# Designed miniproteins, single chains: the designs that were tried, part 65

Each design is a single chain, and the fold is of that chain. pLDDT is the mean over its residues in the fold that is shown.

## One batch from the design tools (miniprotein)

Design m2375
Fold by ESMFold2-Fast:
Structure m2375 (fold): chain A 70 residues (1-70)
Amino acid sequence: SPHSYEELLAFFTRLRQLRPDRFTLPPSVMATAVYRALTGEGSFREIGEELGISASTVRGYVTLALSHLS
């Protein structure tokens, strides 16, 4: 993956600081969802089930991270 877990964690930590109204989950949960998706550690549905979030939420975090991280 072109993105490390640490890079994703820093990204979502910053988003939660800027928009706590939108990003209510721990940054580690958001970063873990995206990292697992990018490393092929399951489908969006499977990752969502393990983390207690929807597949659409996992997809949203992946799209958001990839659109902002080079």
Scores: mean pLDDT 85

Design m2376
Fold by ESMFold2-Fast:
Structure m2376 (fold): chain A 113 residues (1-113)
Amino acid sequence: SLLDQAVAEAERLVRDFVDGAREAMKSELKEILKEDVRYRTERLSPDEARIEAEMEIEGISKKTGKKVKFRLRVRATARVNEDGKATIDLEVELEWEEDGKRYRARGRLTREI
């Protein structure tokens, strides 16, 4: 179905984003102390599904020699619209903590299929 195609594309988009972020985060670390990645796909209706990923990486910063913790959350909503088109809305939140300071970055992307 068109929704199944949109879900497959959304899962690929989420996975590729997580993999890219994971490599970027690891490149900043001398040592990895913890790594955890979770994925969930949920069908919300006949025309809508949600794909979520959460990743935590803890390590020692190459730059500061101090402990750093990264937390990435990615949410994609795949939807088949009334006009027979599919869209994927992607939301990303990155949080990192280093030397007692906490930082956040957020982004959004919409893709039509």
Scores: mean pLDDT 87

Design m2377
Fold by ESMFold2-Fast:
Structure m2377 (fold): chain A 120 residues (1-120)
Amino acid sequence: SLRKKIEELIKELKDAIKASDLEKALKILDEILALINQLPSEEEKLYYIRLILKAIFEVVAEVVSKEDLPVLETAKKVLEHLKEKIDTLPLSEEDKKELKEIIDEFLKKLDEYIEKLKKE
């Protein structure tokens, strides 16, 4: 099942980010996005993109108390890559804008936290 494969890859993406394996995380993200492009409706595509964002947010939330800079840096690079790929997805301009705004707000907060950790 296409949907089951996307869900399994999102779990693998979380594990790659937690392992600070940037190369693997970016490869998995690209595989997920290619599968999302095959989904029949924009609503389903948005659902799985939001599920990717939720997965990354959950990893960051788990790691913030541990001050794990490599994991936070990996999560940041994965979010930056996702933002760049949003323009290539067959979504409405309104949905693309909303997703980019969500990603930008998260990146801003993540950058502030990373900078604080680097000074301590």
Scores: mean pLDDT 87

Design m2378
Fold by ESMFold2-Fast:
Structure m2378 (fold): chain A 67 residues (1-67)
Amino acid sequence: SEEAQKAAERKLVELYLEGKITPEQASKAGKFISKNTDPEAVKKFLLELGVSEELAEEVVEAIEKAL
C-alpha cells in the first residue's frame, strides 16, 4: 500500500539522518520498497544490505503499523 511505502521511507530517512544506515543502504532499500512492501521480503533485503536486525525490525514495524 502507499501508506506502508511512505511509512517505510520515513523510517529509512530517519535512520539515515541518525547515521544508523549508509546513503547506499537508504537508496537501495528505498528502490526495493517502491516495488515491494511485504514485511518479510523487506527485512531479508535490508539484512542482505548489511543493515542490523534491530534496524531492519524498526522498518518492518513501521510497515506493519501502516497496514
Scores: mean pLDDT 85

Design m2379
Fold by ESMFold2-Fast:
Structure m2379 (fold): chain A 73 residues (1-73)
Amino acid sequence: VDKAVAGEDTVTITGVNLGTDKNVKITVGDTELKVVSADETTIVAEGKVPDDATEVKVEFKDGFTETAPVYKV
């Protein structure tokens, strides 16, 4: 995972080898976001990111986890 960009009600996560399966868990702090789309380079999740959030945690179906810095627009 390279980075996460947080809009008002969505988070866009970019990277490589993210897969096309929506069976990933996205969390920011204590908040789990709803995955609405996923492709090999981009995952889009719905939810509001807290202003003090510094990273997004991505948990893949195989149990592999990655974190990425959150950039607010």
Scores: mean pLDDT 70

Design m2380
Fold by ESMFold2-Fast:
Structure m2380 (fold): chain A 82 residues (1-82)
Amino acid sequence: SLEEKFKELEKKANEHYEKGVEAMRNGDYEASVKHFEEAAKYYREAAEIARKLGDTEKANLYESQADYFEEMARRARERLAA
């Protein structure tokens, strides 16, 4: 079902988010960037699906989550650039 598809994308994004946080704690900033970017990608995919269905509220919520993960990736990149 469509709700199952959203749940699957959210689960994949959250798994990558958890791995990104773990990598950050371990000082593996390269892995952290990759995981946060992957998490953002899954939420962007969910947002696109919601938008195509006309669910603007759900699309906006997913985009906000993706923006958050992209911000986490930027912070990890700053650690690599220092």
Scores: mean pLDDT 89

Design m2381
Fold by ESMFold2-Fast:
Structure m2381 (fold): chain A 63 residues (1-63)
Amino acid sequence: SKELEELAKKAAEALKNGDSEAALEYARQILDKGLSPEEAGKLIAEVGGLRPSVALTLAYLAK
């Protein structure tokens, strides 16, 4: 959904800017929409432009 893509972009931008707390909060919001950490990590990587390993770590830490 467009809302999930917006959250994924915000999570990635927060992390790129060194705001790990904001990045975790946006990742938690994605998980709260019913995505698994793996699905959330993939979305953040694909939409936000983070490396898959970094995005997956962010999603698992947000769980």
Scores: mean pLDDT 87

Design m2382
Fold by ESMFold2-Fast:
Structure m2382 (fold): chain A 70 residues (1-70)
Amino acid sequence: SALEEAARLLQEHSQPPLSAERARATAEALAGLDDRGLRAAVGMAQKDGGLSPEVAERLLRLLREAGRAL
């Protein structure tokens, strides 16, 4: 699912590293945000969490897809 892929991406690319449990919880919380809130949260993770622009863009697409399924 898009949510599972988003959680995996967060686990692999976040700095500092996230556990699988924390990555899943983070993905679920982010998928529940509106588009403005989601963009802001991913932007902060890119600025402060060391996500590359490419990873951040993929994460946004996956989380928007997961949110639409909710």
Scores: mean pLDDT 78

Design m2383
Fold by ESMFold2-Fast:
Structure m2383 (fold): chain A 55 residues (1-55)
Amino acid sequence: MEPVVLEEKDIQEAMKLLDEGDYDGARSVIPNEEYAEKLLFNHEKSLELLKKSRG
């Protein structure tokens, strides 16, 4: 498998888009779809855990 190099600034921009609820925009910033899906899943999981921990 060939390694895919992602720029840190692109990852940070995708995370900002996720915070804004723009999942399509975040996915388009990261060309590797598998990595983008992992970030989306992790972000949703974190929000769910935070909700459970607070309430």
Scores: mean pLDDT 66

Design m2384
Fold by ESMFold2-Fast:
Structure m2384 (fold): chain A 64 residues (1-64)
Amino acid sequence: PTLRAETPLDDVQLAALVKDIREAYPDATVEVEGRTITVTAPSQEQADAIERDLRAAGARVERV
């Protein structure tokens, strides 16, 4: 399952968020392009958890 998140965050906050996700979910693939984060999770359960964390950080999340 793949998530696309658009963040209203600045570069510093975005970098911190990406680092946190990588540490919490080492099996997920995280790609950053500008203000857009694309996360490919190995399971739906992890995708749901990551979506919740991204939304809590103020990101707008879409499932693709």
Scores: mean pLDDT 82

Design m2385
Fold by ESMFold2-Fast:
Structure m2385 (fold): chain A 102 residues (1-102)
Amino acid sequence: SERERFEAEVDRLIDELAEAVKNGDYRTAAENLVRLYDLLLRHNASFEEIDRVFERVAEALGLPVEDVRALFNEYLRGQFLGLSDEEIIERVAERLKELLEK
């Protein structure tokens, strides 16, 4: 089903995100995070689904959920400004690194 495919893809992206962070690969981590945000928007996820995914990301990264929301806002600003995927990934990677080095 579409639901099963969505949930499997969310799980995969969160696992790859966590592994990239463990390896200090913030660019790959940001790529997986941006893909996750794109997936949530394309799936037309409810606010409740988005909140559940953000809580899972927060737990996987050892960050507060408000920091995960800040990363999503950075992604949304990039989309609103018409930045390229590459520029959005770079901005998210820099912000993620700052949050994890606190």
Scores: mean pLDDT 87

Design m2386
Fold by ESMFold2-Fast:
Structure m2386 (fold): chain A 88 residues (1-88)
Amino acid sequence: SELEKLKERALKEIEPLLREAAEAIRALSEEERRELEEKVEEAIEEAEKNKDEDVLLQAEIARAVIEGRLEEARELLRKGVELRYKKA
């Protein structure tokens, strides 16, 4: 099915996306990185208050990448793909 092919494509894109995101974070200045960390923590707090699980997942992925927790970020990205295609 087309939906299954799109899911498979999304899963294959996780590794290059994660690598690119990690490189982008490493290229930031210390000040830019701190500002991004603050914005992500604010997004997590707001998502928890609003019970927005989709936004919470995205913010947790961003935090994991910023903190260099790439294995956790990978697992969260896979979870996001699975949840997206389960609801479709």
Scores: mean pLDDT 82

Design m2387
Fold by ESMFold2-Fast:
Structure m2387 (fold): chain A 89 residues (1-89)
Amino acid sequence: MELEEEIEKAAEKLREFLKSKAKTEKEKELAEKVAEAARRAALALAAGDEEAAVRAVKEALRALAEMLGKSLSDEELEEIAREMVEEAL
């Protein structure tokens, strides 16, 4: 099965995109964290663990917001993460 390879490729593309937006080494480190959390979210979805996927997406969004110098509430992060997971189903 190539699903894990597709997840790895998607995470790599996300990492490259986020690094292109990063202005500092710390922001590049956050980009790596976003890609890692997104990879875990995709693996959780593949395993049928929707709640684990939502938590992983929320973690990715939190790191992304930090990387962009933005503050998002936990409620906003939860809502966005839930919508993204529902779209992936």
Scores: mean pLDDT 76

Design m2388
Fold by ESMFold2-Fast:
Structure m2388 (fold): chain A 60 residues (1-60)
Amino acid sequence: EEFDEGVVEIQIALGDVLAKKGRYDEAIEVYEWAAEQASKINPDLAEEVRKRAEELRKKA
């Protein structure tokens, strides 16, 4: 519904910070949302974000 490229980049950065703090469940949720939004504007970015979420799921 909204085309916010900058918001997607900020969400990815927030997910990275949450992951560094050991808040894996919250980081995964942020990454999943960011990947869904990114899929509308940059499919390659969406795939990379999904891979990061998958790696965190293995640690959570």
Scores: mean pLDDT 78

Design m2389
Fold by ESMFold2-Fast:
Structure m2389 (fold): chain A 71 residues (1-71)
Amino acid sequence: MAEEAYEYAYKVMSSVPGVSEEEAEEIGRLAAEYVEAKERGDEERAAELEAKLREAVARAKALADAYYASL
């Protein structure tokens, strides 16, 4: 369910050092929208959201890497 995908992704990302609440919320939202698109059979929308989700996760990783580099 999309809400569960949001909650899971938000919890995981908000626990990553250097990731802000806003970034965690964005990743959660993208995960929820991706699940909804897949449930609707909207393959084009799901592919777009998967790409955006991968980009957001890559940014979160860069933020975490920068946080550890600043220690």
Scores: mean pLDDT 80

Design m2390
Fold by ESMFold2-Fast:
Structure m2390 (fold): chain A 79 residues (1-79)
Amino acid sequence: MVDKNKLEAEVWIALARMALHLGDYELAVKLAEKAIELGKDYPEIQAEAYEVLAEALEKLGKYEEAKKAREKAKELREK
């Protein structure tokens, strides 16, 4: 059994990480936000997407938003 939204979220996370590697931080933010939306029912996937979002936001100088994204990722991973 395969959840389409979960797989799509993982693909968007991979694309967001690629955008980070290429230095396209604005694209990385957009791709990570898409992954967060699609991964909303999967806390671990959503947490990974928030980590990518935080990295992209830090690179853009948006330190307060990056801090909030990292905190959200931490909350989602707490068991």
Scores: mean pLDDT 82

Design m2391
Fold by ESMFold2-Fast:
Structure m2391 (fold): chain A 85 residues (1-85)
Amino acid sequence: GAEESLETLIKILKEIAKERKDEETLKKIKELEEIARKALETGNEEDRKKAEELLEEILDEEMRKEVEEKLKKEIEKRAKEKALA
């Protein structure tokens, strides 16, 4: 569901920020996580808009490319685990 997709995205964003040693981006990702969770729980339109704006700020062209690459690796890893189960 949406909550699981959000958790996966936030995890990948945190991994990228840590690899870059970018504490400012990591702080923004934590703010995104809190606002996005609140928006999902309350359905608050203002919180959804803030989460969207913060996500767009984090997802510059370079970040989008790294997220896509890491998502592909995560999907491949999950597929291998399912095949071995």
Scores: mean pLDDT 77

Design m2392
Fold by ESMFold2-Fast:
Structure m2392 (fold): chain A 84 residues (1-84)
Amino acid sequence: MEEELEKILEEIKKLIEEARELLEKLDLPEEEKKKILLELEILEGLALLSLGVGKVINDPEFALEQLKKVLEEVKKLKEELEKL
């Protein structure tokens, strides 16, 4: 379970980094770029919070479910950026 949690967190971090790199290449207003960067930072924070909560309550399945939801949201945001 801990290994699975680590793998999903690494995937989330990788996708966030890829989304940041993609965002830098897009011709978007600076204000819009800042909003998207903040959204990515919030998603990373939610992933870390989910891991922390899962450890405190000794419920790795809860942490895994929350990380999967964060992963899905990061994937959606990256797909939206790729369409621009």
Scores: mean pLDDT 83

Design m2393
Fold by ESMFold2-Fast:
Structure m2393 (fold): chain A 74 residues (1-74)
Amino acid sequence: SAEEAMERAAARALAAARAAAPGLDPQGSVTLGGIVKKEVEETGIAAGVSREEAERFGEEVGRQALALAREGGG
C-alpha cells in the first residue's frame, strides 16, 4: 500500500540518519532533514497519497531525521 511504502521509506531514512549523525555538523543535519522530508513526500505522492498527507508525513519524518542527526545517538 501507499502507507506501507511511506513507512518503509521513513524507516530507511531514519536508519541512514542515525548512521550519518556522528559525521554531521549542524548545517549538515538540517540539510539531511530536508532531504528526508522531500524523499518521503515524493514517495507518498508517487504511490497515490494526497499532496497534503504526503507533505505532513514527510515533515514529521524530516523532523525526526534532523533530531537523530543532531543527537548522534537518538
Scores: mean pLDDT 80

Design m2394
Fold by ESMFold2-Fast:
Structure m2394 (fold): chain A 100 residues (1-100)
Amino acid sequence: LEELIEEAKRAIEELARKATELAEQSNPEKADQVRKAFESLRKTAIEYLDKGPEAVPGALTAVEQAVDIAGMTLDEESAKEVERAGEEVKRKIEEYEKAA
């Protein structure tokens, strides 16, 4: 169980890093907006995961909201890459929920 929560947290951290890097490359003027959105995601989703499996829907919603912001802000290729990384994060969070 601890291994699954750590995997989910690492996936969230990697998603935030990837989205910020892609924003800096594809839309530098909006990079700060994307960074702030994914910093909020990281904090909120990790807090929800630490509350336990009953809070998983909140973590999933936070991921979806951050991915939507990236989709509105980044070019199509970068947005699709963030969306794919977000789907992987959601899968890891769901694995934690099912195991708990």
Scores: mean pLDDT 81

Design m2395
Fold by ESMFold2-Fast:
Structure m2395 (fold): chain A 60 residues (1-60)
Amino acid sequence: AASAAQFVRRHGGADEAAARAAAELAAKGSSPEEVGRTLQELGGLDERVALGAGAGAVGL
């Protein structure tokens, strides 16, 4: 959860809402792909950055 939020802040988001959404999805046990898709929709993140954030969520 924390790793996903940190990744969004550093690489794509700067948007606290997107970082929180990533953390919540990771805490629910969502897949990296699901986290990435949600970040693309909510944070307007680039696909590559969103996928990286999803991987960070699982790597926690």
Scores: mean pLDDT 61

Design m2396
Fold by ESMFold2-Fast:
Structure m2396 (fold): chain A 75 residues (1-75)
Amino acid sequence: MAASRADFAGKARGLLEALEQGHDPELLAKTARVMAVEAEERGDAEGAERFRQISEALKNGDLETAKKLLEEAAA
């Protein structure tokens, strides 16, 4: 089984909750980019790509796309 520390669903949930609480999307975009790098270092290419997409959506202010991607990753 994947360890909880290697499972990005929990991290995606944390980002989604922070966004829902009104945290700065630009700051959350930087956090998502770090999560993408961590996924890549662990060999999780799919998780890395998902967090890159989330980071880009947050950076562009596309909060609807960012929320959708975060909800999918948190599931």
Scores: mean pLDDT 77

Design m2397
Fold by ESMFold2-Fast:
Structure m2397 (fold): chain A 59 residues (1-59)
Amino acid sequence: SEEVEKLRKEMDELLKEISEIINAQRKAGKITDEQMKKINELVKKISELFKKIRELLAK
């Protein structure tokens, strides 16, 4: 469905943000507390989107 496709796209964008933070960390040699908080926030958002997708697929 269009709604599921939109949510999957949003999830992919969040995963890309996590990848960019990890790549930035590779150049800096260590991850900052700020970057860790951002990753945790992105992971939480992905979990929420996944739950919404599951609920839509159950209909």
Scores: mean pLDDT 80

Design m2398
Fold by ESMFold2-Fast:
Structure m2398 (fold): chain A 82 residues (1-82)
Amino acid sequence: AAARERLEALLGRARDEVMRAVKESTNPEEVRKRFEEVLARARKEFDEILAGVTDPAEQERLRALYDEGVAALRDFVDVALS
């Protein structure tokens, strides 16, 4: 599969896991802990996706998409826990 499709799937799974953590937990500290675990796993998978990409321009596009996706997840958690 194309690297972009792999990244989109990764971000979709991360979002679903974060949304589940928010729904299942009444403890903000537990939600933040699960969020950090999701981000750590996503970062490792993202690094593996990037390792398969040889075009520097594609790498930069993927990094931008990853950063935007992570920022959106952080915003979602902050709003959900406010």
Scores: mean pLDDT 85

Design m2399
Fold by ESMFold2-Fast:
Structure m2399 (fold): chain A 66 residues (1-66)
Amino acid sequence: SEMEELLRRAEEIVEQIVRLALEKGDQETLEEAYRLYGLAVQAARDRRLEELERIIRELERLLEEL
């Protein structure tokens, strides 16, 4: 449940980044968001809570810099 909530948060952040990056034509940020999301899915599968939290923080930072 905690893992599912964190992964859902990562999905929401990625969707926001994707929308903004597409509007700006920022292909590099778009690619990085998808890469980070892939890592988040793997961290969730492996039950790596601390790693998933780090990835979410990185996604939040990426969104803030947009």
Scores: mean pLDDT 88

Design m2400
Fold by ESMFold2-Fast:
Structure m2400 (fold): chain A 97 residues (1-97)
Amino acid sequence: MTYRITATEGFVSAAGLGFAGTLAKILKVEAVLRDGTRIVGEGEEGYREAVRALMDQPAKELVLDVEAPDLETAEKVADVLRRSGATKVEIEEVPAL
């Protein structure tokens, strides 16, 4: 199931290294930015591009499309954003087509 997670308030520190690794390696979710950039962990192909794309996001606006098995996993991604400084994080289930 695909969930759109939007952080629109507070500072979302995508200080790159920890955030990408948490999503890809700890939570093991497939997360994609609106430009199609996949969030991968350190040592994987595209890691430098993922870190750069995360750092290029506006400080108070981040949108991720997350492929997750359940809403509980999507909420864990939202909690990572809240711990990164986001004060408003919303989750929307995106219908498959």
Scores: mean pLDDT 69

Design m2401
Fold by ESMFold2-Fast:
Structure m2401 (fold): chain A 98 residues (1-98)
Amino acid sequence: AAIAALPAAALALALAALAALAAAVLALAAAVIAAQAGDTAAAVAALKAAIADLSAALAALAALVALGALADILSANIASLSAALAALSAALAALEAA
């Protein structure tokens, strides 16, 4: 029973992480399109949405690491996504300063 529950929890967290990453990519694409159109308000709003979705994906991946599921691979992915989140936060600050 306990062993059978672990794959279900890991799958649910993996699906949550994938859904959040997909939402972040769509929000980032919307931010780029809005920025190219000169709509800085829409670009800032979309970039904030991308940052929020990426943060949710990181939380789900951290929970997967806590369950012991592929800890080495997930830790590397968490580091890469944390770097991406920092870059997006810097881009948002630059847009707000412009």
Scores: mean pLDDT 73

Design m2402
Fold by ESMFold2-Fast:
Structure m2402 (fold): chain A 67 residues (1-67)
Amino acid sequence: MDSALAVATKHIRSIADADTKLRAAGAAYVHLRRLGVPESRIDAALAEAGVDVAEARARAAELEAAA
């Protein structure tokens, strides 16, 4: 569980482009939530990676609505 969160966080941190970073964060949010990672842990990790949590959550909601 935490390993998946750590891998996703490192990947998101490596992305220089803000739009690509946000899209990756949204996709990671959906994936990590499905793995049972608590939303509070995902939120904290994304904030630490320099992502706007509200925007990442909005993107995750769009991805889940499309599935």
Scores: mean pLDDT 80

Design m2403
Fold by ESMFold2-Fast:
Structure m2403 (fold): chain A 84 residues (1-84)
Amino acid sequence: MEYIKNKKEEIKKLYEEAIKLAKEGKIKEAEELFEKAKKLAEELKELLERNGGPLKEKLIEELNKLVKEYEEEFEKIKKELEKK
């Protein structure tokens, strides 16, 4: 539980940093951090699926929701920056 919580916090921090960089117009740097965060989220999801446990499905659902929210925010920022 603690390990999973720490990994979720690390992933969240990377997404937040990527969003901040994107808002500053540093899109390439933001994309690199965003991809890193996404990869860590996929790795955590894989770990949750393989290790099992009664909360596995709930934890995966929470992680998927977190990733989706950050992906939507990042795409929105990119779309705003691409407007003429």
Scores: mean pLDDT 78

Design m2404
Fold by ESMFold2-Fast:
Structure m2404 (fold): chain A 63 residues (1-63)
Amino acid sequence: APLPPVDEEALQTILRGLNRLAPKLDLDEMAEASQRFARVYQEHGGDVDALERLLAELEERLK
């Protein structure tokens, strides 16, 4: 891996979140969501709870 450590659980949480949002977002909105997940991943060191909170926030905004 180019960046040690790679947290597989955090990455799977990001991918699951993006897959759940994909039907509700256009390509530009998907790119923005991906960048937000990447930022949270970097800032919080792969904290799954932080990623889950971002997912919940994005889903709430799309109701």
Scores: mean pLDDT 73

Design m2406
Fold by ESMFold2-Fast:
Structure m2406 (fold): chain A 58 residues (1-58)
Amino acid sequence: KEKIREAIELLKENPDLSPEEIAKRAGISVETAEAIKILMKLGYSEEEIIELIPFLTN
């Protein structure tokens, strides 16, 4: 959960960060970083993203 929250905060500061950079800095997979980026673009809240990610990523 904490790593996902860190990735969301990184994207709030730098929306143009690549999924690879987010994954490296937050210590998550590239697939998880891509999923977070998509959910943020679709307007999901931080808490909704934190709850959804465990079901969307391997």
Scores: mean pLDDT 77

Design m2407
Fold by ESMFold2-Fast:
Structure m2407 (fold): chain A 86 residues (1-86)
Amino acid sequence: EKLEKGQKLLEEADKLAEEGISLLIHISVHSLENPLPYVEEAFRKINEAIKLYEKALEYLPEEQKEPVKEKIKELKKLLEYAKIFV
């Protein structure tokens, strides 16, 4: 039950992270006249993903925590990188 709940949180977080990253890639590849709304949406999705990953850590066994911690770290670095576009 607890592990199953953690897995569902990871799946939701992965979806949000993928959507946010896809938006950032779209902005970086295409010259948009007004990229701000897309950047804001990407930041919102990535921040939500980070929160879900952090919540999932509370339900996961120790052996499964390290990959999730690395994912959180990667997403935080991506947010720093994305600020360059604004």
Scores: mean pLDDT 79

Design m2408
Fold by ESMFold2-Fast:
Structure m2408 (fold): chain A 60 residues (1-60)
Amino acid sequence: SELEEKILQYIAEKGEATVDELARELGVSKETVERIVKNLEAKGKIKRDEKTGKYYPANK
């Protein structure tokens, strides 16, 4: 979806992002962002840093 693409682009451009940052920047709810980042993580497109809680691009 367009929103998934925007989230991936933001994370790729910034190197990392929190759910809060993504929700504010994209003007959507935290619940919407959390659903999308979980789906993207399940697809192997992003990973979560357990220490910081931030999402970053998955290395191939």
Scores: mean pLDDT 82

Design m2409
Fold by ESMFold2-Fast:
Structure m2409 (fold): chain A 59 residues (1-59)
Amino acid sequence: KVEEIRRNLEEAAKIMAEMGFTPEEIERTAYLAAKQAGLSDEDARWVAEIAREAAEKTR
């Protein structure tokens, strides 16, 4: 279940990076989306970190 969430985040971040968004933009977007979804600050930061790493690996 955690692994599935991680994979979905990585795939979304990869698509955004391929569209030309920077890792910084993807990280910020993921953090804000997680906060909007009701996640804690700690969990939102975790989501943002996974998204940023996936975006960096795409480039």
Scores: mean pLDDT 78

Design m2410
Fold by ESMFold2-Fast:
Structure m2410 (fold): chain A 63 residues (1-63)
Amino acid sequence: SKDAEELVEQALKAVDEGDYRKGVELGMEALRLSETPQDVARATGAVLRAIGVAFDQGDKSPL
């Protein structure tokens, strides 16, 4: 859905800005609003990217 797409874009922007916790929150919300396999894949990708940045920053519990 368009809402899920916009949340994925916001999540990826937050991760790019170093705000991985916001990236996880927005990515999880996008996953909750996902209505298509493509939405699920993109939302999941955003969450995994945010988790990767969290581990790089020493946060082992970003969820």
Scores: mean pLDDT 80

Design m2411
Fold by ESMFold2-Fast:
Structure m2411 (fold): chain A 64 residues (1-64)
Amino acid sequence: RARELARRVGEVLGLSEEQVEEAIRRAEEVHGPRLGAMLRAVVSSADADDEQRLAAARLVEEAV
């Protein structure tokens, strides 16, 4: 469930499958099992457009 959400967020941000897995791992190291904090960290650290970040942020808010 958390993995699926993180992958959808990564897809919106334009990340490859490998980049999504790496971003999830790094966010888990910093935020542990706190899903909301982990996903917000992935969104804020991504190299993406403001519109992509807003779309990803909406996915997180919708799910948490």
Scores: mean pLDDT 69

